# Designed miniproteins, single chains, part 27

Each design is a single chain, and the fold is of that chain. pLDDT is the mean over its residues in the fold that is shown.

## One batch from the design tools (miniprotein)

Design m978
Fold by ESMFold2-Fast:
Structure m978 (fold): chain A 80 residues (1-80)
Amino acid sequence: AAEEAIEYLRKAKELAKGVPEVERLLEEAIEAAKAGDYETAIRYAGEAADTAVRTLPQEVAQRVVEEVAKAVEALREAAA
């Protein structure tokens, strides 16, 4: 549910630490998820993944994308 999504987003944020734009987008996604705004959470999570691919080393970016994908799946389940 939403709690699982928040944990995946927190893991992604930890992986992206030191890159302020990715950390900011993931924090925005976490706050939206906490507020029950799953559509906004999914949007920010997607923007964070896209930014990670452009800003992080390939191996780290892949891990961030994987955690974000899990978060988006959990958010979609929470919204249903």
Scores: mean pLDDT 86

Design m979
Fold by ESMFold2-Fast:
Order: structure tokens, then sequence, then C-alpha cells
Structure m979 (fold): chain A 94 residues (1-94)
């Protein structure tokens, strides 16, 4: 049976450059892009609901871009038993 799982992605940027930047977060489920958020804020959150089959393993990949360049990537595996999952990333820009 399909189950809804809430995925919350928290991004914190440590910026030592003193310049304005554009940050983009992409969320993938088994290699398919399911959500994208662009922000100029140094802390931001993206929350999505994904429908998955309970008992099946799914890879959730989060990619963080600064000015269009990939700077961070994190992959976690969920199996549909979770109601919610939080993925936190800290990105440093110099």
Amino acid sequence: AMKKVKITVNVAVVDTSGQPHTYTVEVYVDGKLVAKKTSTEKRFTLTIEVEIEAGKNYKITVKVYVDGQLVAEKTVTINGNEKSYTISLVVTVS
C-alpha cells in the first residue's frame, strides 16, 4: 500500500565570502527529481510529502547548489515505515 512520508530538508549556509549568493536545493527519490527550491536566505527549509510503498527501500538524495554549482549532496534510505524524516545540511561558502 502507498504511504505518505513527510520529508523536511533544512539548509544552513555558513558564508565567509561577503557576497550575495543564490542557493538551490533539489530533492530526488530513486534518482527522480521531486522538489526544488531556490532561496537567497542563509537558512531555509523545504518540506515535501512523498508517496512510497511501505516495506520498499527508497533513496532520498538532496543536492545543494550555490550559484548553480553543486556544493553538497546527501543520500538517505527510507523504507516507508517512517511518517516523517528530517535531512539537515550545512554548506560553507567562501
Scores: mean pLDDT 82

Design m980
Fold by ESMFold2-Fast:
Structure m980 (fold): chain A 92 residues (1-92)
Amino acid sequence: SEEAETFALAAVRTAQAEGGTVQVRADGGTVTIVLSGLSPRSITALALQAIGLDLDGVGVQVSIAGDTLTITLTGLSPSEAARIEAAVRSLA
């Protein structure tokens, strides 16, 4: 979905603005994005944004560990997952 890609790219840009690091992997219909070096404010803002997303057919899960935010997108087609992975990698 376009909304899932838009959210993922916004999250990546937030991490980059803070000098953080980005890792991404697609596996079938799942995309996992790991953002490290985030401020507590950015983690809170991104987690709240993720919870507020209404994505038809796409699941969004967020996990927080210290300064690391993991975003998991599920229910994508394999081609959509690969496209999001490529878009995130192009920014990182």
Scores: mean pLDDT 81

Design m981
Fold by ESMFold2-Fast:
Structure m981 (fold): chain A 75 residues (1-75)
Amino acid sequence: KREELVKEINKLSDEAYKLRKAGVPKEKIDEINIKILELRAKLSGDSRLRDLVEMHRLYLESPEKAEEFAKEKAK
């Protein structure tokens, strides 16, 4: 149910906040944030949000790769 997805998103958001406060590497926090976005995309049922998740993941690797992905999706 949607309520279970919302609770999972909230738990992951709280966990990311705690890890950020504890000084955990940014890469680990970014992984959790991407998972939150995936759950939000699933909750909305919008495939465009999944493309946004992929773009953000690529941006963490290289801004140039994210730009290329955005251009390809705009075609």
Scores: mean pLDDT 73

Design m982
Fold by ESMFold2-Fast:
Structure m982 (fold): chain A 72 residues (1-72)
Amino acid sequence: MEEAERLKERAIRAAEELARQAPSREAGLLFVRHVARELERALKSLPGVSDEEARRLAEEVLRHGEEAVRRA
């Protein structure tokens, strides 16, 4: 789904930005996990997105965000 992919891309950018601006690594991880959870919830509400696909896309956001926290 093009809409699901666009939401994922926006979530990745938001998670990376929050990770870079976080006052600590722990805060960055909390922010990233929150963004991933919110995306999963939003994706599951879309009629064309399966629960499995929503989790997969949210996991991609989590991976990108955790990598950004690790680099900071």
Scores: mean pLDDT 82

Design m983
Fold by ESMFold2-Fast:
Structure m983 (fold): chain A 80 residues (1-80)
Amino acid sequence: MELLKKGEEAAELVREGYRDYLENGELSEEARRKLEEAERLLLELKKEAETSTDPEKKKAALEAIRRVLETQRAGGEEIA
């Protein structure tokens, strides 16, 4: 479940970044750092999905990626 936990962590960083933007009306330095960290975690999950030989680990990485991308899409729609 480590990969799913990483996905939840990345999704939470996305939510926090967008929340800061909505409350302040501007993408703050802290919000930018949170979104950058979320992107880095997403890239790690993508690497696990591509390179892992364990089917369960690969599935967990793909599910985590999906959750992060859905969170990014929802946040992007709210600020668009």
Scores: mean pLDDT 77

Design m984
Fold by ESMFold2-Fast:
Structure m984 (fold): chain A 113 residues (1-113)
Amino acid sequence: SLEEKIEEYKKRIEENPNDAEAWHNLGEYLYILGKLDEAIEYYEKAIELDPNYAEAWHDLGEVLFRLGKLEEAKEYYEKAIELDPNYKKAHENLGIVLEKLGKKEEAEEYKKK
């Protein structure tokens, strides 16, 4: 089960706390469970251990996007693209964030009426 995988990766991290991939994978499982704050902590740890881990930067951006932190999500997607210029999913998600930032300005104009 997903919960059994979480416990397995927690044990793996206890045995090897420098395993950036294990921190990242655990963050991904927490994200799937909707445990967004915990997912952020584990993705941040993966990035601390491996600052060139483009997928961890991208996935942290997705959590921030889900939390409505659009400007922070933009910055992390840009970092993922900087590390991997051919990261198609990061380019796609950056485009979505930019559209959402434009729509947010339009929504503020409508609140004045």
Scores: mean pLDDT 84

Design m985
Fold by ESMFold2-Fast:
Structure m985 (fold): chain A 56 residues (1-56)
Amino acid sequence: MRYRIVDVSAAPELAAAGYRDGDVVTGDEIREVLGLGLSGRTVAQLAEREGVLERL
């Protein structure tokens, strides 16, 4: 599943990894950047809830 970054400033780890607003990412890519032991889907759902991502 793909997501669009809508507010990278709310996730400074993504900004530090070179991601920007408008980038299209997968939940697994976000999981790798954040270093969480959760599934890529779970990490993406948390980031969507925090207003960082928009589901495509």
Scores: mean pLDDT 75

Design m987
Fold by ESMFold2-Fast:
Structure m987 (fold): chain A 88 residues (1-88)
Amino acid sequence: SRAARLEQAQRQREQIRQELRKLGLSDEKIQEMEEITREIAERLRLIGELIDKRLELERAKKEGDEERAEELEKEIERIEEEIRKLME
């Protein structure tokens, strides 16, 4: 679900922040690094979503869930379009 993906992304960002703090980086430096890498992280997040959705599509097709497969194909097309727009 969308909510689960958002929670996963939020947990991943918090984990990165915690690791940087463990490395002795200041909160100010962490924020600076977050800003520098935010665009790259957003692109990587979308690519990750694309990979996950393609895997879900393979499972839905294997299970014969045609309705779920159709929904996932539409979601994949949307993500691909969003990635292309970011690459312009």
Scores: mean pLDDT 81

Design m988
Fold by ESMFold2-Fast:
Structure m988 (fold): chain A 74 residues (1-74)
Amino acid sequence: SDFEAEVLASLGRMWVGLARIFESQGKLEEAAEAYRQAARLYEEGARVSSNPELAEELRRLAEEARRKAEELAA
């Protein structure tokens, strides 16, 4: 469902925004957790998307968020 995928993508973007705020405050553990939450939401969005281009984009966003979480949680 495209609507469901769009909602999940929007929630993922909100979590990325929150993660960036935590990073700017030096709250690296909280930022990592927020990026993990974003990655999870993007992966869910990719799974429910009927649009292959949207699914690919959401998978890339999930990989990016996951990488940031790993770097911050070191």
Scores: mean pLDDT 88

Design m989
Fold by ESMFold2-Fast:
Structure m989 (fold): chain A 68 residues (1-68)
Amino acid sequence: DEAARREALRKRAEELLERARRVEALGKEGVARARAAGLEGEAAALERDTSAVVDALRAEAEALLAEA
């Protein structure tokens, strides 16, 4: 059933977008804590890593929605 396949893709995309939101929030919190502790290098690395993960999750979700 093609409709069931599309629904599964949409559900997976929604799960990835929710994960992206959680990763972004936790990353932002971690960056703020690292900067408050004077760990600028760690903060910069965490900010870059968080952005990369969030972008990858969103891109995967968009690809799934395009197939849905």
Scores: mean pLDDT 88

Design m990
Fold by ESMFold2-Fast:
Structure m990 (fold): chain A 101 residues (1-101)
Amino acid sequence: SLEERERVLRAVAEFQDAAYEIADKLREMGHDEVAEEVRRIAGEATRRVLDLLEQGKPLDEIIATLREAGDRIVKVVEGVDPELAAEFRERMDELIAELKA
């Protein structure tokens, strides 16, 4: 539906913004390689979700894609900043909950 499409596009934008904010903070702290990996994961996931949406794939597959990407970002970040990783995890859980509503 159009409403579902708009919710997915909003969720993808919020996901990308959250990931880029985390990457910027990591870069400010001198964790350049981790920041680049976060941006790479976010970009890959964004492209995949947009492709799934264009193909008319079910919402569950889109949610699974975002969750997997979020988990990967959390794992990469927790190695250098566990508190920042926890904050990102909370934002991802809220994002996924909104998509399921």
Scores: mean pLDDT 88

Design m991
Fold by ESMFold2-Fast:
Structure m991 (fold): chain A 62 residues (1-62)
Amino acid sequence: SAAEEAFLERVREHAIGLAEARGKALNAESVEFEEVDERTLRATITVGDEEIVLEFPLPLPE
């Protein structure tokens, strides 16, 4: 859905920002989304040989 696509884009944007702050280029070819519970979504992003794990409360923070 459009809402899901907007969510994934925000997650990716946030992860890129974190990777850039660490001095790493983010090539997010693998992004895994998992509903940990009814109010928590986990995104695991693979960049090179490192994983970036982000957890978001639902609804998404601004």
Scores: mean pLDDT 65

Design m992
Fold by ESMFold2-Fast:
Structure m992 (fold): chain A 68 residues (1-68)
Amino acid sequence: MKKAKIIVEVKADEEVDEKVIEGLKNTHRKAAERLVEELGLDKAETRTSVVTTKDGKKVTITTTVLPA
C-alpha cells in the first residue's frame, strides 16, 4: 500500500523547554497520522498552529502531509 509522509516542525519564538516542544510535536504528528488514515489524503497539505504556553511564550507548529 502507498504510504503518506508526515513532517512536523516546531519553532519557538522564545526559549521553551525541549521536552515541551517534543510533546507538542508528537501530539500534532499523531493527529495528522489519524487524519491521513481516516480521510485518505491524496494531495500535499500544510497546516500551521500557534500554541501559547502558560508563561505566554508562543510555539509555532507546522505539519506537512505528503501523500504517497
Scores: mean pLDDT 73

Design m993
Fold by ESMFold2-Fast:
Structure m993 (fold): chain A 71 residues (1-71)
Amino acid sequence: SARDYFDQGIEYAGQGKFEEAIEKFEEAIRLDPDFAAAYQALAEVLEKMGKYEEAKEYREKAREIVAKQRA
């Protein structure tokens, strides 16, 4: 499930395995495109890798999803 991929991504990120974490978060998003937490987690991992512009894009997507769900 999307949640299972998300949880695997969190585990990889905790181990410093950022490429593997990104892959798992991308799989979570592919299964659930409205999974705001997965976009937020992707942004955090990208920031830890120094990829600030890419991180900003994912953070913006997460905010859009949250705003849509609150409307």
Scores: mean pLDDT 86

Design m994
Fold by ESMFold2-Fast:
Structure m994 (fold): chain A 69 residues (1-69)
Amino acid sequence: MEDPREAAEGLVRQLLSPDPETRENAVHAVGQLEPEGREPVRQALEEALKTETDPAGIESLRRALEQLG
C-alpha cells in the first residue's frame, strides 16, 4: 500500500537530477522524513553512493545522508 522502497528510489532520482533546484529540494525532503521512512531512504542513498561517479550527485547523496543523521 505504502511503498517505502518506491519513495526512496524517487528521492535518489531527484538527488541525482541534473537540475540543482531539484537536488536541493530532495535534500530538504530527506530531512523531513518520518522515522519509519528514514531507514529505506538511508539504504538507497548508501547503495547509490557506492556507484555514483558524478561529483554533484555524490555531494547531494552525502548531504541527504547528513540530513538523516
Scores: mean pLDDT 79

Design m995
Fold by ESMFold2-Fast:
Structure m995 (fold): chain A 63 residues (1-63)
Amino acid sequence: MEAEEAIRWLRRLREQGYTDEELVKILASAVYSGILTEEQARRVARELGLDIDKLEEEINKLK
């Protein structure tokens, strides 16, 4: 998945009432599943104002 597509997808989830913590977990799961690279997930998180350190923690929990 391209980073721009992921940004649009997560913005829709936020509009549906997903919290920033839930969006971080979704990004971590997408990295673990091979849908996004870690670099793409970090770019998406920066674009959406999400916590990069929290994203790294959630990715590491899934390894």
Scores: mean pLDDT 84

Design m996
Fold by ESMFold2-Fast:
Structure m996 (fold): chain A 70 residues (1-70)
Amino acid sequence: SEKEKKRQELLRLIGEILRLIGEIEDLRRELERLKKEGGSEEEIKRIEEEIERLEKEREELMEKLKSIKF
């Protein structure tokens, strides 16, 4: 029961982390495009702030994942 609950939580967290990584990758690709095409400083800053926010969420999920593995 306890092991089963930990396994299910582990799989859920992995799924959430993978989705978050995909979102971060999409935003980083958009950021590179904007920097190359001469996008506005406001747009660049907004995307950088969103990437930072998602990276913090990823870090929190990774900490939860580590606590389950150990």
Scores: mean pLDDT 83

Design m997
Fold by ESMFold2-Fast:
Structure m997 (fold): chain A 76 residues (1-76)
Amino acid sequence: SKEEAEKYYELGKEYYEKGEELFEKGDYKGAIEAYQKAEEHYLKALELDPEHEEARENLIKVNANIIKAAVEVAVP
């Protein structure tokens, strides 16, 4: 339902914000874990409501930030 999709979207947002905080602190591995949890929740929101534009936009941002954090882990 749309109500359930919105709950998953809000959970995804909480993990996204946690990932950003960890990234700013230089905890890139922790940021990746938080972003991956955000991704799981955004995907669930889109499964329940495929037209949820904010969840789709945030999913794109999460994937970009996972790549950015992974580069930081790989580069000395």
Scores: mean pLDDT 87

Design m998
Fold by ESMFold2-Fast:
Structure m998 (fold): chain A 64 residues (1-64)
Amino acid sequence: SEVERAKFEAEILGSFAIMRATINKDEEMIEKVLEALREALRAAEEGKPEEAIRIAEEALESVK
């Protein structure tokens, strides 16, 4: 389903964001990414897969 696919993509993007923030030793950014991932997963569960992916992508971009 689109919801399951969006959850999977959000988790993958969130994992990359957390990994990058961890390498940079940015604890504040790690917390922010975790918050964004929770919101992305909630959006997917509410039938908004595009919103979920967008939130996760924005989180990954923020840890550059």
Scores: mean pLDDT 81

Design m999
Fold by ESMFold2-Fast:
Structure m999 (fold): chain A 59 residues (1-59)
Amino acid sequence: SEEEIIERLMEKYGLSREEAEEIVRVAKGLRDALGLPEEYLEPLAEMFAETHVLVRERS
């Protein structure tokens, strides 16, 4: 389902594959560091994707 999350981020946020992969990597790292279950990966990835887009638009 990691690949499905990547594809969903690309579709929903207009991200490149490389950007979506980096966001999922960061979200996965945070999930693992906090000991969160697998189902938290998608919500964390969406949070980072939204932040990434907002920062890009203001830079």
Scores: mean pLDDT 82

Design m1000
Fold by ESMFold2-Fast:
Structure m1000 (fold): chain A 60 residues (1-60)
Amino acid sequence: MGELYKALVDLESDKPDELSLKKGDIVEVLERLPDGFLLVKSLKTGKEGLVPEKHLEKLE
């Protein structure tokens, strides 16, 4: 499994490439992109999409 991150806040997006998350949702990082976005996979839904890194906390 890749790096795991937790959503710090509820995130809603109308963009097809961005992922909506609820506070406390766990995501796996697939790729780091420029502009402070991560390509992640939701462990709850299995959906992939872009999320701003600043709204996620790394789990260790």
Scores: mean pLDDT 80

Design m1001
Fold by ESMFold2-Fast:
Structure m1001 (fold): chain A 81 residues (1-81)
Amino acid sequence: MKKEVPAEVFVSPGGGVVVRADVEIKANQKVTVTAEAPSGARATVEFEGGKEDEIKTLGVALPGVTRADADAPVKVTVEIE
């Protein structure tokens, strides 16, 4: 199942941009999170769920995104197998 989730954008002290999103994860489920900025910068992170269903806050670092892009809406997509 593939779905878009709300995300927040943060600028790190080093000038890098990190996208944070709350994602619902089922027990033992493999999850792929993709973050995409309007500039076309994209990053993907894979992880595996724990022993129980929960909502986790995930951080994804976006390469090549500048401070000027930090205020632009970032699309976060979650794909669950």
Scores: mean pLDDT 68

Design m1002
Fold by ESMFold2-Fast:
Structure m1002 (fold): chain A 83 residues (1-83)
Amino acid sequence: MEKEKKLKELEKMLEYILKGIRTDDPEYFLKAAEIAEKLGLDEVAELFREAAKLMKSDPRKATVLATAAALMVIGEMFDIELE
């Protein structure tokens, strides 16, 4: 099922986001961005790439961007479940 596969990828993305925020490791945001790009969530992917770039210079702004992207991912999960 395409729906089940998409939900699993969105769950992986959220897991990487939480790890990135908790560890301040930009690699987790880059992994989340790759999944977002594969799913056609270009805006979400750009937010994660920007968060990864900012993690070393402005961790607070990076966390805000990653949190915004996480909320967009949660919205996508809800849209799939409501179908």
Scores: mean pLDDT 81

Design m1003
Fold by ESMFold2-Fast:
Structure m1003 (fold): chain A 70 residues (1-70)
Amino acid sequence: MSAEELLRKAIQAMNEGKEDEAVKLLREAFEKDPDDVLGLTLALMHASILGYKKVADEAARLIREAERRR
């Protein structure tokens, strides 16, 4: 499964109310492509709009890790 597929599944999990699954999928997407700040930012925005604070907090944490690598 590609980083793009994992990110897509994370967004789908958010739409289905599966917050813990979305967090897991975001972490797996980051492991596949740690430099995809845009993809992580889109996930952060989506989680924020839906009110999934745990997912939003994890996406923000992963974005900080990606930026440290630059």
Scores: mean pLDDT 83

Design m1004
Fold by ESMFold2-Fast:
Structure m1004 (fold): chain A 87 residues (1-87)
Amino acid sequence: MSEELRKEVDIAVKEIAAIVGMKYLTPENAEEVIRIAEEVLKLDPNNALAYTILARAYKVLGKDEEAEKYRQKALEIDPNNEEAKKL
């Protein structure tokens, strides 16, 4: 794998972590957050943080079934994920 691709994934994870660090998500921001998390998952399908962010974003959009699906995925990968456990 190229070093550039690994750096892009690391940057995306850090940007997503900053978004998760926000107190809340808005419906306006949720669609963009979903897009970014999906891009991370294309490069790293087992990224628990990306799944946690998808769960939070879908919950904000009122899509409870999708939110629960991604929450469960995050916990399968990282059972100690505090953000996923609080969803």
Scores: mean pLDDT 72

Design m1005
Fold by ESMFold2-Fast:
Structure m1005 (fold): chain A 73 residues (1-73)
Amino acid sequence: SLAEEGDIYLALALIYLTLAKRYPDEDTVKMLEKAIELARKAAELFRQAGDTDGANEAERVIKEAEELLEKVK
């Protein structure tokens, strides 16, 4: 289902965000950009599925990753 696909994309986004937060290195910018990309895909899928909670969590991940990206650039 779209919600299940959203869950997978959100999980991947959280992995990249966690790696960027816990193990910052030369790839941190790429990890944050990947987290944003995956979380945006998750948000789209959750909205199509009518999963408001999933969409809100994906948007939270996007915002956190974008805020971190601004600090490391």
Scores: mean pLDDT 87

Design m1006
Fold by ESMFold2-Fast:
Structure m1006 (fold): chain A 70 residues (1-70)
Amino acid sequence: SKEELIKEAEELKKEAEKKGDEKRAGALTGLINLIRQGKISEEEAREILKLIKEGKLDEAERLMVRSATK
């Protein structure tokens, strides 16, 4: 569900903030905002979250921009 994705993203954001990983925290913030605004599908949100977890932040950012500009 979107609620579960938001919860997981918020948890990961807190961990990134504690570690000083500003880029990861920023990507997670962007994802949470796109989910809450309804600008991305649940499937797109899951793929982006997976990329963030894998450290593929540039790929995650590209997918977020593409989804937001449709």
Scores: mean pLDDT 84

Design m1007
Fold by ESMFold2-Fast:
Structure m1007 (fold): chain A 56 residues (1-56)
Amino acid sequence: MIVVGAAPTPEGIEAARELTDLARRLVEEGVPKDDAARIVRERAKEMGIDVEVEIE
């Protein structure tokens, strides 16, 4: 399961959707779950958004 949570703002909701899609694509492309979670967190920092990422 992939969970990306962000602040309940329009920007946070859209970012969470984009980051969830990114995480799914990375895992489907064979990126290890830990690496995918790290990449998603780094992307969120670049966007200026605080997120919680869990990939199971």
Scores: mean pLDDT 77

Design m1008
Fold by ESMFold2-Fast:
Structure m1008 (fold): chain A 89 residues (1-89)
Amino acid sequence: SAADDELQEWLERLAAATGSVQAIREAFERYKEILLRLLIEDGLIKEEQRELVLKVADGPLSRQAEILGLKQSDLSRARRRALEELRRG
């Protein structure tokens, strides 16, 4: 999906700029934390689903939406917002 492509492209640019696998890992961890917070704030998931979100965060949009019981459009919007917030920080 477009959201999956945007995240992947941003991580690849970060890798090219830093030459650091550690920088990519740290950026992805921050992305997951932002995404989790946004999903909870929007009422899309409950606190009890925290570990489930973290386990599927690197998966494709369609599978993550299916596992979390979310509409792909809602998850796509949250993922895009999380990436925008990550880029600003």
Scores: mean pLDDT 78

Design m1009
Fold by ESMFold2-Fast:
Structure m1009 (fold): chain A 97 residues (1-97)
Amino acid sequence: PLSPRELEVEILEAMALMYLGVTKAVAPNLSPEEQIELLDETIEKIEEIKEEIERIKKESTDPRVIERAEEALKTIEEALKELEERKREAEEKLAAL
């Protein structure tokens, strides 16, 4: 079984991926302006999760926790990149209106 700190990182990563998934499902049904607002809120929430995982990594002396946090941070960086790209697309659509 995972240590409590490894489990905490797992839950934080799962939360970030849930926010990404919900936003990807909802955004296509929104106006470009509403999409930008939703994407900004989701980016902020995921950045808060990233900061918490970075804190866990910094405070941990357990190599397993550090490795798990590094893996989660890579996943979160990819999620943030996808959200930023979707925001750019929504901004381009808004400019075309």
Scores: mean pLDDT 89

Design m1010
Fold by ESMFold2-Fast:
Structure m1010 (fold): chain A 63 residues (1-63)
Amino acid sequence: GPVEEGRKRVEERAKGLAEKAKEKTGAEAKVTIEELDENHLLVTIEADGKVIKDIVDLLEAAK
């Protein structure tokens, strides 16, 4: 369904962000995806001692 499609797109974007963080910092980036509710994920990116958090709407990501 739309939530499953959105989750796949978020996971693909997270991989791209991890690659970019590695290129920029020279260090391996850690990406954590947590379920906040039925339609929202919390994406946490940890790179070079920095932590970035973003809330993603899965229905919007599925479009």
Scores: mean pLDDT 73

Design m1011
Fold by ESMFold2-Fast:
Structure m1011 (fold): chain A 95 residues (1-95)
Amino acid sequence: MEKRKELARQTLESFARWAEAEGDTEVAERIRALVDAGKYQEAIDLAIEWEEKRRKELEEQLAKSTDPVEQRRLAVKIAVEDIHIAAAELARSLL
């Protein structure tokens, strides 16, 4: 269904923008290239793999942080990664 592919494309573009915002432009470009090639499943798998790795890095930073402001910032970022992973799994189920 064309609407499902468009939803997957929009979800993956959101992930690419988030990867860019977090400083990983290479992952963002790889996601976009896979989407442009029609390889949505591979793009979703890459997005989930990157989000899981980033989440782990953020959890490690949170565990080492003693600054309440930094702890709050890291907790918010972890929550965003969780939302993105859930969105990717939903997009995968619709393909």
Scores: mean pLDDT 81

Design m1012
Fold by ESMFold2-Fast:
Structure m1012 (fold): chain A 88 residues (1-88)
Amino acid sequence: KEEAEKARREIARLLREAAQHLLSGNVDKALEIMRKALELAESHPALRPLVPVLKDLIEQIEKNKDDPKGLRAVARRLQALADALEAG
């Protein structure tokens, strides 16, 4: 119960951190942070629905690594998901 809420908030923080790195052009750092968010989601049964969403976002970052416009679009998606997770 409390651990799942803490994990949701931590994933939201990681998503915001990854978005900041994407906006600054640090794609490798953003991917590292996203892999940590994915591992956290996989470790909590209550967060399992986030796993395919996080995998899709990681794939989109990898596909857009040389496209700053594409990376900005992914960063906006990460921020929106973080907002949704923090709202409950």
Scores: mean pLDDT 86

Design m1013
Fold by ESMFold2-Fast:
Structure m1013 (fold): chain A 76 residues (1-76)
Amino acid sequence: AASEAELDELFKKAEDAIVQGNYEEAARYLEKAADVYEQDGWKGNARLLYRVAADFYEKAGNKEKAEQLRKKADEL
């Protein structure tokens, strides 16, 4: 399915970014993956991924974006 192929690509890009220590980039790809799950109605998976993305944004020093994603996850 299109969503499955998109998710596989996003997870691969996130993994590559993590290996390189690019936590902001990793967080961005994980946030996009969460958006795909949310659009497909998979609220539980979206919630989990928004929280994981928030943790990586925090590691990157982007506390504002981390707090925004945690609030978004709590609203799902």
Scores: mean pLDDT 88

